# Designs tried in a protein design run: designed miniproteins, single chains, continued (2). Part 48

Each design is a single chain, and the fold is of that chain. pLDDT is the mean over its residues in the fold that is shown.

## One batch from the design tools (miniprotein)

Design m5741
Fold by ESMFold2-Fast:
Structure m5741 (fold): chain A 80 residues (1-80)
Amino acid sequence: ATIETEVEAVDSEDGKETHVKVRTTITTPDSTSTEESEAVVEGTAAKVAEMIAASLSPDAKVELEIEGKKAKLRAVQEAA
């Protein structure tokens, strides 16, 4: 099975909070399921993305990209 997690974080206009969207796609031989969630958290997109990256499993292949007020994170993990 393949587990792919995508996080997109965008700073608010005043930089006091970040809008976070998380999309998790789990692919198995018999099914593909996608779950999406949204949250508003205190802090900047860069800070939130770095905290999420630091919290991920060492077995996951993590890609983090910070673009000013926007951050994108992709993590892919192969499950046996």
Scores: mean pLDDT 77

Design m5742
Fold by ESMFold2-Fast:
Structure m5742 (fold): chain A 90 residues (1-90)
Amino acid sequence: MLSAEERQLLAQLRELGASDAEIALLAAGFPDAVLALAGRQDLSVETLQRIREIEPRLSLRERLELAILILQGVPEEELRAYLDELEARL
């Protein structure tokens, strides 16, 4: 059963252009469809690898929150800081 917070994050992902199929893959721990949708040319190979490695270890809420930051185009420095915070909580 989804929490109220998870339902709000899902609504934000749909608003940012994510399809139900892309969201389903993300919810299963597979970020590649969302990464392809975002088309982030600014992200290093190292940052993309960190996202792929952490994703299966995250809660549903954390997967949705990370995807929103990626789709919103937050700078790589902010994404890396968020990844550091997520890793510290695991």
Scores: mean pLDDT 84

Design m5743
Fold by ESMFold2-Fast:
Structure m5743 (fold): chain A 88 residues (1-88)
Amino acid sequence: MEKYKEIEEKLKEAEKLLEEARKSEDEEKQKELIEEAKKLIEEAKKILEELERQGLLGDTPLSKKLKELLKKVEKKLEELEKELEEKK
């Protein structure tokens, strides 16, 4: 259960950072926030992969919710990165 909370917390923090980046008027600040969010997403992915390899994820509603949350946050990251690339 502790690892599930860690994944959830990292993904929620990444989502907040991406939202802050979207609201920021400073391009340099936006890039910093996006990079920090990327690190949190990658850390969450590594923990999820480790749990899958150990067979600890099982077929539970909680594991499905965490995978859905990861997909949502990754999609938000991709959309924001695309917006920044187009504003060059």
Scores: mean pLDDT 78

Design m5744
Fold by ESMFold2-Fast:
Structure m5744 (fold): chain A 59 residues (1-59)
Amino acid sequence: ARREEMARKIAELLSSKGYVTVEELAKELGVTPEEVQRLIDEMEARGLVRRVPGKGYAF
């Protein structure tokens, strides 16, 4: 599903860059920042990502 593809791309970007912002992910995925924020919130709730103050999100 589209949501699974988005989560996979987020994981790939985190693996290559170490951290990503919601705005950067929205641009790369071609979706709204609000859509990315909802998916990131779910991933954070599952312990898959963590918020990094001033940098966005990381594993």
Scores: mean pLDDT 80

Design m5745
Fold by ESMFold2-Fast:
Structure m5745 (fold): chain A 66 residues (1-66)
Amino acid sequence: SLEELEAAVRELLAKSDVVGIGVVGNTITLSSAEGTRTFVFDSPEEALAAAREIARRFPNVFLVEH
């Protein structure tokens, strides 16, 4: 799941300068000029941890927790 999320971020960043990452409950939404993708995690804690890790690794990813 984190690996799938990271792969999707890399694909979107190859075609877009900026990717937004939103977290609502256990769901992560990636948003870019290319469109949106959603990922469902087992818990809100896992979703938030994954989103924060992605935002930490990729300076062009902007985290929105709500």
Scores: mean pLDDT 79

Design m5746
Fold by ESMFold2-Fast:
Structure m5746 (fold): chain A 80 residues (1-80)
Amino acid sequence: SPEARARLRELKEKFKQLKNMSKEEAYQLIDELEAFLRELGVPDSAVESVRRALRHYIDEGDYDNAQEVALAVLDLVERR
């Protein structure tokens, strides 16, 4: 839908700014991504896997890998 596409674009732009975020802001953005994936009908197991990976990278201070994973997930769902 046009609305889902606009939200996907917004999430991509936010994740590109991940390095400028606090850990709290990064966690909130991960929660926004989870909500978006669930709204698209992504299976709970896949959403939980993405959440776990992103939180792990943020906790380790590896914002670059967190950004890459998030953008890869968003690119994958955009193809549908």
Scores: mean pLDDT 87

Design m5747
Fold by ESMFold2-Fast:
Structure m5747 (fold): chain A 66 residues (1-66)
Amino acid sequence: MELSEEELEEAIKEAEELIKRGEADEGALANYAEYKDKLGLKRTPEEEEALKKAKERRKELAEEAA
């Protein structure tokens, strides 16, 4: 499922709100970094690391589920 630009902007706002509240988990940070990447926004090194970890975790879970 590919989000439209408007949906990505909305998802970024929701993720930023969770981060502001200190309720964002690692998955939420990774999603935020991915949404920023899709919109061509610059990511911080912390966001890049969270995204990398989430991609590795998704790959491992997919291999375990197979």
Scores: mean pLDDT 71

Design m5748
Fold by ESMFold2-Fast:
Parts: C-alpha cells; sequence; structure tokens
Structure m5748 (fold): chain A 95 residues (1-95)
C-alpha cells in the first residue's frame, strides 16, 4: 500500500510540474486508492489531494475542462482514500 501510494503521489507531482492536469489528477486518484487498499499513511493521500488541487488549477488556467475535472476528481479520491485508511486503522478521520 504505502509504496503504491507514494508512487501515485510522485506521478501527481510530475503531472503538475509538466503542466499536465490529467496526469496530476490520475496520480492523486491512484495514491488515494492505494492508501485505502493498503491502509497506507493517510498523510500521503492528503498530500496527493493537495497536488490534485494544484493540477485542477493548471487545468483551469489552460482552459482544459477535462484536466480541471481530473484534478478535482483525483483530489476527492485522495481525500476519500485518506478517510478509508484512517477508518481501517480505527482512527477518527481528519480532513
Amino acid sequence: GEAAARAGLAAAKAGVAAGDAKAAGAGAAAAGQAAADGVADPEIAREAARVGVEGAKVGAEKGDREGLAAGVGGALAAIGGAFQSELAQGKFPKL
């Protein structure tokens, strides 16, 4: 779980750096899914959610509606993954 969540976060960061909002959103979603499935550190998924938001901003600035949607969707998936990981660990979820 954690290695996969970190790989998703790295992919999301690379997407933002490249100005590719779709790649940033996909990486954030992948990090969230990996955190949920592998009960990874929820902070990795929360960082991925922040990167997904940055991807959404890149998409908005470029007029890329698909990229904006991917960034928002990825950020939401990453937050959901953090929440699921915390619940699986018996912790109170943090936003």
Scores: mean pLDDT 82

Design m5749
Fold by ESMFold2-Fast:
Structure m5749 (fold): chain A 60 residues (1-60)
Amino acid sequence: SENLKKLLKEYEEERKQMEAFLADIDADPERAANPVLRAFVRGVLEATKALIEEIKKKLE
């Protein structure tokens, strides 16, 4: 499905941006000390990774 391929590309790009954002948070001592922000970003990243795997599975 063309729509699934487009969705996969969008989530892959979001995953990369979110991984970069998490790295930026971890590099900043003030932001890294915010447990709510870090936990939220990690949670969204894990959910995004799970969605990417489900889409890949449907494209096989």
Scores: mean pLDDT 81

Design m5750
Fold by ESMFold2-Fast:
Structure m5750 (fold): chain A 55 residues (1-55)
Amino acid sequence: MEASQKLVEAAKLLPTNPEEAIKIARELIEQHKDDPSLVLTAESLIKAAEEKLKE
């Protein structure tokens, strides 16, 4: 599944490139607004990445 694969790639980028992880997660939310489980997972990734950028 392409959306699931992109989420995994975003998660892998989170420790090394949180800004890129946020970008990928936001794109997935915009393209899959009708998938609440994917939106929730992507939002969790964004929050984790933002926390890392704030530090």
Scores: mean pLDDT 78

Design m5751
Fold by ESMFold2-Fast:
Structure m5751 (fold): chain A 73 residues (1-73)
Amino acid sequence: SEKEKELNEELRKKGEELKPLFEKAAAGDPEAMKKVLEIMIELLRKYGPLAGLSEEEIERLIEEARRELEKIL
């Protein structure tokens, strides 16, 4: 529960910073899309274990996220 609170606090703080970045990514800015991907990957690596994910499962999900973003680009 403490890690869950930590994740919620981090997402809350980063949400304010990410709003303009998400808007640029939605407009098709590849640099903004890359930054969003990197932030999502960092969050998965940091808080994936809280979700009961193994390191291998976290890497697999990261690759899946990369493939999905490539389809959007």
Scores: mean pLDDT 73

Design m5752
Fold by ESMFold2-Fast:
Structure m5752 (fold): chain A 56 residues (1-56)
Amino acid sequence: MLVRATEDFEALLPTELTIKKGQILEVLRELGENYWLARDAEGRVGYVPKSFLEEV
């Protein structure tokens, strides 16, 4: 599933992925209610808050 970042998010933990508003990501796995595991266009993988993402 492809999603777009609605807001900037800066990773504070090594398991998180830094994203910029407007960035397109691939969701690899939904984890719990608050975070999704996503991959960026450069192949980096990490958790991002679901509330900062919208489906495209």
Scores: mean pLDDT 82

Design m5753
Fold by ESMFold2-Fast:
Parts: C-alpha cells; sequence; structure tokens
Structure m5753 (fold): chain A 57 residues (1-57)
C-alpha cells in the first residue's frame, strides 16, 4: 500500500518523527512500540505497528 511504502521510506531515511505521525493520533503506548522497533532495527515491525495504529483510527 502507499501508506506502508511512505512509512517504510521515512524509517529508511531516519525520519522517525514522520513515521510516528499516524500512530501519535492513537496512543502514546503504540508510539513507544513503533519507536522501540525502529531503534531495534526492525523496520518491518515498526511499519506493521504504525499501520495497525492507523487502521484503528
Amino acid sequence: SAMREQILEALRQGALAAALVPAAEVSRELMDQVRAAFEAGDLERAVDLALEAIARL
């Protein structure tokens, strides 16, 4: 999906704040999970968590 690709590209570029914008509207806990996955180098998990957060909006 276009949203998945945009989030993944932001994470690849180190633009963590841009990748977290969708999740920020759901909860701080989900934002923290996305950040933890990104910091662990698990970009696929970070994208999946961010997309799940968007889907719950």
Scores: mean pLDDT 68

Design m5754
Fold by ESMFold2-Fast:
Structure m5754 (fold): chain A 91 residues (1-91)
Amino acid sequence: SEEEVNEEVYARAEPVLRELDERIMALGDKIGAGEATAEDYAEAARLLEEAARRLEELAREEEDPEVARLLREGAERARGLAERAAALAAA
């Protein structure tokens, strides 16, 4: 089921991304509060690009093709967010 596959994706990604997720969430709180600086956006871009890299690595090692597909989709979403953050840092 979708729920079971999502739980498996979470189980694979969470230990690898925990530190990055905590830092990204803290930056997201600053952005939501209107307190983010160009340096904060640049840091968010770097962290999101690292998250994308780690998710791509997990997808390459994953034996379940559905889990691998969702890990790759996660990497693409993280990279898209990184590009947006980098654009805001450069503005």
Scores: mean pLDDT 85

Design m5755
Fold by ESMFold2-Fast:
Structure m5755 (fold): chain A 59 residues (1-59)
Amino acid sequence: GKKVRAVQPFPKTGPDTLALRVGEVVEVLEELPDGHWKVRSLETGETGIVPSSYLEEIE
């Protein structure tokens, strides 16, 4: 899938969410209709949902 980078830190707010640091690169697995994206961390392999507004496309 496409690679995106976190532009601001995202805290873990629920069991289905993924915490992100600024500059962390993740792979987009699914774009949800509510504006959240299901992503996979390339550092840890963990998956979770994050708001797309926290991410910028790099690849």
Scores: mean pLDDT 79

Design m5756
Fold by ESMFold2-Fast:
Structure m5756 (fold): chain A 77 residues (1-77)
Amino acid sequence: KEEARKKAIEYLEKAIEAVEKGDFMSAAQYASLAYVHALKAGELEAARYAFEASKAAQQGDGEEALKYARKALEILR
């Protein structure tokens, strides 16, 4: 619900910040938390993008991780 959506947004913002700092491990963790909370909010499309952001961060692809995290955030705003 509303709290889950807010948490997903907060974690996506933290994931973006972590990518910008080169901390891909934290970025992957935050994007995974955003995925869980987006699912709880019923936001399936945002959850899919958050999941892809987490996978990209795990692979060290900061550009792709940032793109997907921003896309998820755009959907939730």
Scores: mean pLDDT 87

Design m5757
Fold by ESMFold2-Fast:
Structure m5757 (fold): chain A 82 residues (1-82)
Amino acid sequence: SEAAGREGAARAAEAARRAEELGRRGDAEGAARAAAEGAAAGREAMAAAEGVAASAAGGAGVAAAGEGHLAARLAGGPPAPG
C-alpha cells in the first residue's frame, strides 16, 4: 500500500541518517549495519509502490511486470544479497 511505502521510505531515511552519524563517529561496523537496514527498508518501499501501480492498472500484465521489475531491483541493486 502507499502507507507501507511511506513507512518504508521513512525507515530508510532514518537508517541512512544513523549510518551517516555512526560513520562520522568512526563506527564503520555500526554504519554498515544501519546502511543495510536502510537498503532493506528501501526495497520494501519499492515493493509497496509496485503493488500500488499494479492495483491501479487492474491488470495481470502490470502485476507480472511489477514482479519482474522488483526482482531485477532486488537482484541487481546494491547491496545484492545473491
Scores: mean pLDDT 65

Design m5758
Fold by ESMFold2-Fast:
Structure m5758 (fold): chain A 59 residues (1-59)
Amino acid sequence: GPAAEEARRAAEEARRALAAGDAQSFQTYGKRAWEAADRAREIGGEEAEEGERAMLQAG
């Protein structure tokens, strides 16, 4: 769903920023990914599982 998808995209952007040495973008996208994953967790069910999976793939 939208929250889990946002977490996945933000986590991917954070990973790219980390690889590029962009600490500010890494922090910004990392926070966005975490906030989106937290929203997915509050929705529960499949959305929460997808959000958790996105964060595990990022870290």
Scores: mean pLDDT 79

Design m5759
Fold by ESMFold2-Fast:
Structure m5759 (fold): chain A 70 residues (1-70)
Amino acid sequence: MDPREELLRLIGRILRIIGELEDLDLEIERLKKSDDPEKEEKIERLEEEKERLEKELERLKEELRAIPDP
């Protein structure tokens, strides 16, 4: 296994998750400003998804730290 290829793959996955978290934050802010009567319930579901992705991100950061910098 090439540690550089593993590093780049993990960085790519981390960046993708960061992008997904940013999209969730934007959707949550949009809902907070909306007149949607179900916005609180929808925000709760998005917050749960955000927590799941944040846990995955932390896991990937741990994997990243285990790979020596080339």
Scores: mean pLDDT 80

Design m5760
Fold by ESMFold2-Fast:
Structure m5760 (fold): chain A 96 residues (1-96)
Amino acid sequence: TEEEIKKILESALRHAERILKFLKDGNYEEAVALAALASAIYYTFAKLSKDPEVQKLDKELADEFSRIASLIEQGKVDEAIKEVERFIEKLREKLA
């Protein structure tokens, strides 16, 4: 439903904003841990959902957080920051 999608997007935005703050503060272990956890959560919800639109959204969010975690793990911090900022703007546009 539209309300369920909005809540998922709001949750993803909060996780992305926290990851960005950790990255900017130099807390890379916390940033990668939260990105990996967020990816696992959305991946799990994608598998459990029977709504194709919700499944698609959760999978897209899981893949994005997984990519962010991978960039941090590779030491590509500046690229990770840019990716998170891009992701935050995309989430805000979907919530507008």
Scores: mean pLDDT 89

Design m5761
Fold by ESMFold2-Fast:
Structure m5761 (fold): chain A 70 residues (1-70)
Amino acid sequence: MYEELKKKYEEYIKKNPDDAEAWLNLGIVYRRLGKKDEAIEYFEKAIKIAKEKNDQVLLDRAEMALNVAK
């Protein structure tokens, strides 16, 4: 269930706040729950971290997710 996934990613991110993939996945969960504004915020967080780490694959994925969420 998306509610269970949301809780697991939120708990994971508290321990691993610089994991851009976790922020991307949390954004996807929020989008599936219909929480568009929060999903956009989490995708933007994933984009910021991916840029800082020079992770082009994750950056492309997060940018695409953000554009679909708009």
Scores: mean pLDDT 83

Design m5762
Fold by ESMFold2-Fast:
Structure m5762 (fold): chain A 65 residues (1-65)
Amino acid sequence: MEEEIEKLKEKFKELAEKHIELYKKGEDISEIEDELRKILLEIAKKAGVELANKLLDEYFEKLTK
């Protein structure tokens, strides 16, 4: 169970980094955004909404600084 959650966290980080790169290049980001939402929803269902929100907050804190 925890190993599955770690893999989801890693995939979220990879997609988040790709989202930034595509955004900087002016490419369509809608597909990546949909994938990020699906991963966060899966994490919330398996490990709870608190973990999903924490991952999202950590990522956006890094983006805004």
Scores: mean pLDDT 75

Design m5763
Fold by ESMFold2-Fast:
Structure m5763 (fold): chain A 59 residues (1-59)
Amino acid sequence: AAVLAALELNKAALSLLNNKKYDSAVAAAQKALALDPSNVAAKNLLSIAKKALAAAKAA
């Protein structure tokens, strides 16, 4: 089911954030949201990943 696939992509995005792969984390969160647009966790994770990417580029 799309919801389960979105959950796995959310886990992948979190792992990518921990590895400082912010651009890849954004991509994974976007894919999760594309599979399940109503997934609040995916929306929150995408916001976190985008903020982390912006902060990394600013530093």
Scores: mean pLDDT 79

Design m5764
Fold by ESMFold2-Fast:
Structure m5764 (fold): chain A 59 residues (1-59)
Amino acid sequence: KEEVARRVARLALLAHGVSLEEADAIVNSAKDLDDLFARVEAATGIPRAALRRAVDEAL
């Protein structure tokens, strides 16, 4: 589940114009899934609920 969440987060960041290096830094610095979703929301504007749903749909 965590690996799928990291992949979804990285894809969302890249799709919104975040560089590969910055996307990797954001994903790798997150301490848990809630922190990961919060960081992606801050960078992209995608709501945390939508990110959680995308991860659940990818499982």
Scores: mean pLDDT 79

Design m5765
Fold by ESMFold2-Fast:
Structure m5765 (fold): chain A 79 residues (1-79)
Amino acid sequence: LSPALLGEIDISMARMFAAIGELLASQGKLEEAIESYKKAIELLDETIKKYSSEAKVVAEAQAEKKEFEERLKKLEEEM
């Protein structure tokens, strides 16, 4: 597997945790939703560091991280 493909897999895993977070939030499980989003953001940070030479992966991971951080902030404001 290429570094770019591995980075995309890691981003997809982060998206999965974010999706779980949204499902939990829709059920009113805000604390669990927050934990799921924190895991997604952590994975994106690791992806950015691990694939720092892959410009497309870094840019995509940074954009996703920003969106997840915005959503996390809103969830924390609801608690």
Scores: mean pLDDT 87

Design m5766
Fold by ESMFold2-Fast:
Structure m5766 (fold): chain A 55 residues (1-55)
Amino acid sequence: MVDEILEKYKPYLPEETLEKLRKAAEELIASGVPESVAAQLVEKEAKELVDEIKK
């Protein structure tokens, strides 16, 4: 579930960033991408954003 990924990263990312990731996932799902795949893409993006925030 996308929401589970967003909840996992909530302590590490601003709420604004989490909302952008949620919207991206919603667009993917609306385009016919399976929720599990959308969740994986969101998690990858969240991890990269955490790395970017670190430096």
Scores: mean pLDDT 78

Design m5767
Fold by ESMFold2-Fast:
Structure m5767 (fold): chain A 90 residues (1-90)
Amino acid sequence: SLKEEALKKVKEIWEKTIEEIKKLIEEGASDEELQKVFLEGVEKVNDVINEALEKMEAEKASIEEQLEFRKELSEIAQEGKKEIDKLYEK
């Protein structure tokens, strides 16, 4: 489904962003470089979310379905941010 494809893409972007940040930390990258990669990842995630929500609305997805999608996205983002925070604790 559109929702499942969007969630998959969002998860893939978060995973790639986390791996890139981890690699940069191990290589001694600056905070500015780390922040840039994080923001680029967030921008890509937002692009996928916006496109998916527009298509869901066009397909007359219920308010409940849209809210559940937003909730799942929030949980993915929270988990991704926690993983990045853990990388800074080392």
Scores: mean pLDDT 83

Design m5768
Fold by ESMFold2-Fast:
Structure m5768 (fold): chain A 55 residues (1-55)
Amino acid sequence: MDPLLEAPIEELEKEIERLEKELEEAIKRGESASTIAGLAIRRIGVEITLRLKLE
């Protein structure tokens, strides 16, 4: 079972905001490409889940 599908919309929106902040901070700190890619992929996953819940 996908835990993101069970999360309320508010929690998904908070997770997106958190990941956006972490991604921006990671880029500013010059984190590795793999770290940045991991954060970006996770953010996309949460966004897709949110859109699925809104459909």
Scores: mean pLDDT 77

Design m5769
Fold by ESMFold2-Fast:
Structure m5769 (fold): chain A 81 residues (1-81)
Amino acid sequence: SNTATYYNNLGIEYRDQGDYEKAIQYYKKAIELDPNYADSWNNLGRALRDAGKLKEAREYYQKALELDPDNAKAREGLASL
């Protein structure tokens, strides 16, 4: 969905600003709209890792890899935990 991509991009923008609370909110909204969009799961994992929520980050990176096993960013994210 174009709307899921829009919210994913908002999440990226807020994460780049260091606003992890808003980034997490918008990534979750993207996942609600398109739960098969692996990039949103990966991006949520990364934002949670940056916030120090390592257990939750691992779960979301694993979900990204279930949807896209070739997702190099999610593999790297898991390896960084």
Scores: mean pLDDT 86

Design m5770
Fold by ESMFold2-Fast:
Structure m5770 (fold): chain A 59 residues (1-59)
Amino acid sequence: MLPSLKKRLEEVEERVEAGEVSLELEIEIGVIKLAAAVLKDEESLKRAVELEERLEKLK
């Protein structure tokens, strides 16, 4: 996992666990997914998908 993506994923995870539901958070997860796919970081991509699913369940 790339250190920059790991830090951003940790920040997003904290916000999701706090119950935040916002368009900004959805966009941030999407950006992380795209970056992970382009950089072939499968661990970051998998974690971003799991966070996206958690956010959808909070709606």
Scores: mean pLDDT 80

Design m5771
Fold by ESMFold2-Fast:
Structure m5771 (fold): chain A 60 residues (1-60)
Amino acid sequence: SALVEEAKRARSAAAATAAAELERLGGSDQQIREAVEKALAGDYAGAEAIAREVARKNGA
């Protein structure tokens, strides 16, 4: 269905965005992997929380 395909694309886009943001912020490979896994599972809030914590700790 179109809705399921749209959700899959949104999750993939969110995962790519999370990975790119964490790389820019100096996140570890583990943090990047965890954020990607959360985004792919539809846990966007969890992925954002990881990025926010990395930004906070790294002074970004």
Scores: mean pLDDT 82

Design m5772
Fold by ESMFold2-Fast:
Structure m5772 (fold): chain A 55 residues (1-55)
Amino acid sequence: SLEEELAATVKRIQELALRLGHEDLSPEERARLVAEINELDAKYRELVAQVEASR
């Protein structure tokens, strides 16, 4: 369901943000995580729009 996809996307963003804050990462690894968070944020916004459109 859209709700399950939304929840999974939020969970993944939170997990990557936690890793970014707690792991001793190289600048390249940090840049990769930030890029992935940005992609997931875009997906989150699209899923929210789909939920709103279904109302």
Scores: mean pLDDT 82

Design m5775
Fold by ESMFold2-Fast:
Structure m5775 (fold): chain A 66 residues (1-66)
Amino acid sequence: SEKEAADAAFEAGDYEKAAELYEKALKTATKEEQIELLKRLAVAYRKAGDYKKAAEAYKKAEELLE
């Protein structure tokens, strides 16, 4: 799955690829899965140095939280 591929890329230190794969996983994810994926995406963007996209992903996760 895209999530498993993203997790593998993240563990390998390829944060840009991890972010791309997490975004792909989000397209087919349930609401509960989206919250977790957005948090992971935010960390991937932060580690890649894209602080703006990291902040946007965190905001989206927050908006989905009850």
Scores: mean pLDDT 83

Design m5776
Fold by ESMFold2-Fast:
Structure m5776 (fold): chain A 56 residues (1-56)
Amino acid sequence: SEIEKHALEAAEALGRGDFEKAAEHYQRMIDEAKKQGKDELAKAFERGAEYFRALA
């Protein structure tokens, strides 16, 4: 799925300390979760993206 694809790309970015890129992939996961009507899942990803942006 698109969420799984971006989750793997975010994990790769986190592995190399690229918090900005991890946040970018989390934004794609948010967008996809919203398209699927999974609002609570999107909110969880939003918290993750905000955390990574704060670390960048």
Scores: mean pLDDT 86

Design m5777
Fold by ESMFold2-Fast:
Structure m5777 (fold): chain A 79 residues (1-79)
Amino acid sequence: SEREEFLRATIEELKKRFPKSYKIMKEIGDILREIGDAIDEAFKQLKAGKPREEVDKQLKEVSEKNTKRLREIDAKEAA
């Protein structure tokens, strides 16, 4: 709780000092979280006996989706 309060205060300071950088980093953080969740889910599916090929296809879809999201971030900066 106290640690979370300190981290929230640090995030608020980052938002104040670097608002544009914070927005980009937040979007990248969302991508990283989705990738992490997909990896965790992949391990659960493999442990449950799902074929590796099926799990790899799902991970490829997550990779392609997030590559597109990164390109969209780049396009917003270029515009």
Scores: mean pLDDT 82

Design m5778
Fold by ESMFold2-Fast:
Formats: structure tokens, C-alpha cells, sequence
Structure m5778 (fold): chain A 98 residues (1-98)
């Protein structure tokens, strides 16, 4: 079972809050922020997508809301459109289950 799928909605919110603060930290170089965001998203994509059928509506809503926040941070960091499209595909997969 995926570790992320086992987290409560509150634990998921806390995880995203910590990660989004890290990706937006003015003390971290922009290139490092992009790298850390890419690593986090890759891990999330590989661990969450297989477990979407096992997520309840509250977890799906928290993931959608926070992935939209992640996309905004990624846009501000100037990541390529192809990367933003990958984030959109994960959001669409989650929305299709609601």
C-alpha cells in the first residue's frame, strides 16, 4: 500500500504545507526549488496514481487543492509547459474519481 494513500486528509495537508513552503523559500536558490519540486511531484505521481481507486472523497479534494497550489508555484518558478501538463494530468485523474 502507498504511504501517501495511508495518510489522513489532515496529514496530507500538513505534508503539502511543508513542501510548498520549501519550494517557495527565498533562502533556497531557484534552481534548487525547481529540483526539489520535481522530485516531490515525481514521488507523488509514482505513489498516488496507482492508489486513486482506494482514496476517499476528502483525500481526493485535499490532493486536488494542493496539486493546484503546486502548479501555481511551478508556474511562478518558470517550469516548462510540458511539466505543467504532467501536473494537470494527475489533477484530472483525481477529479475523474470524484
Amino acid sequence: MSTLARLSPEELRKLFDVQLKLFSSPEIPKETQIFLLAVFFKDLEETVLPWIPHLDADKLRVLIENLERLKKVAEELGVPKSYLEKIDRVIEALRSKL
Scores: mean pLDDT 77

Design m5779
Fold by ESMFold2-Fast:
Structure m5779 (fold): chain A 65 residues (1-65)
Amino acid sequence: AAIDLSTTPIEEFIRSFGLPETSPAQLYGKSGPEFRAPIEALQRALGIRVDGVGDLETVAALLKL
């Protein structure tokens, strides 16, 4: 990926997928057609299950960064 996560804040990383200024905690419980595509792109970039839902696996993967 073109993003250097060692120098890029997690919030800017999340925002790069179309989620504006969202912290990992704010993604918990997010679901629905408006969040599906950006969350699926984020999950794909994290190498985890792609389901378009802000579940514990997604939040934990972001916090691991």
Scores: mean pLDDT 70

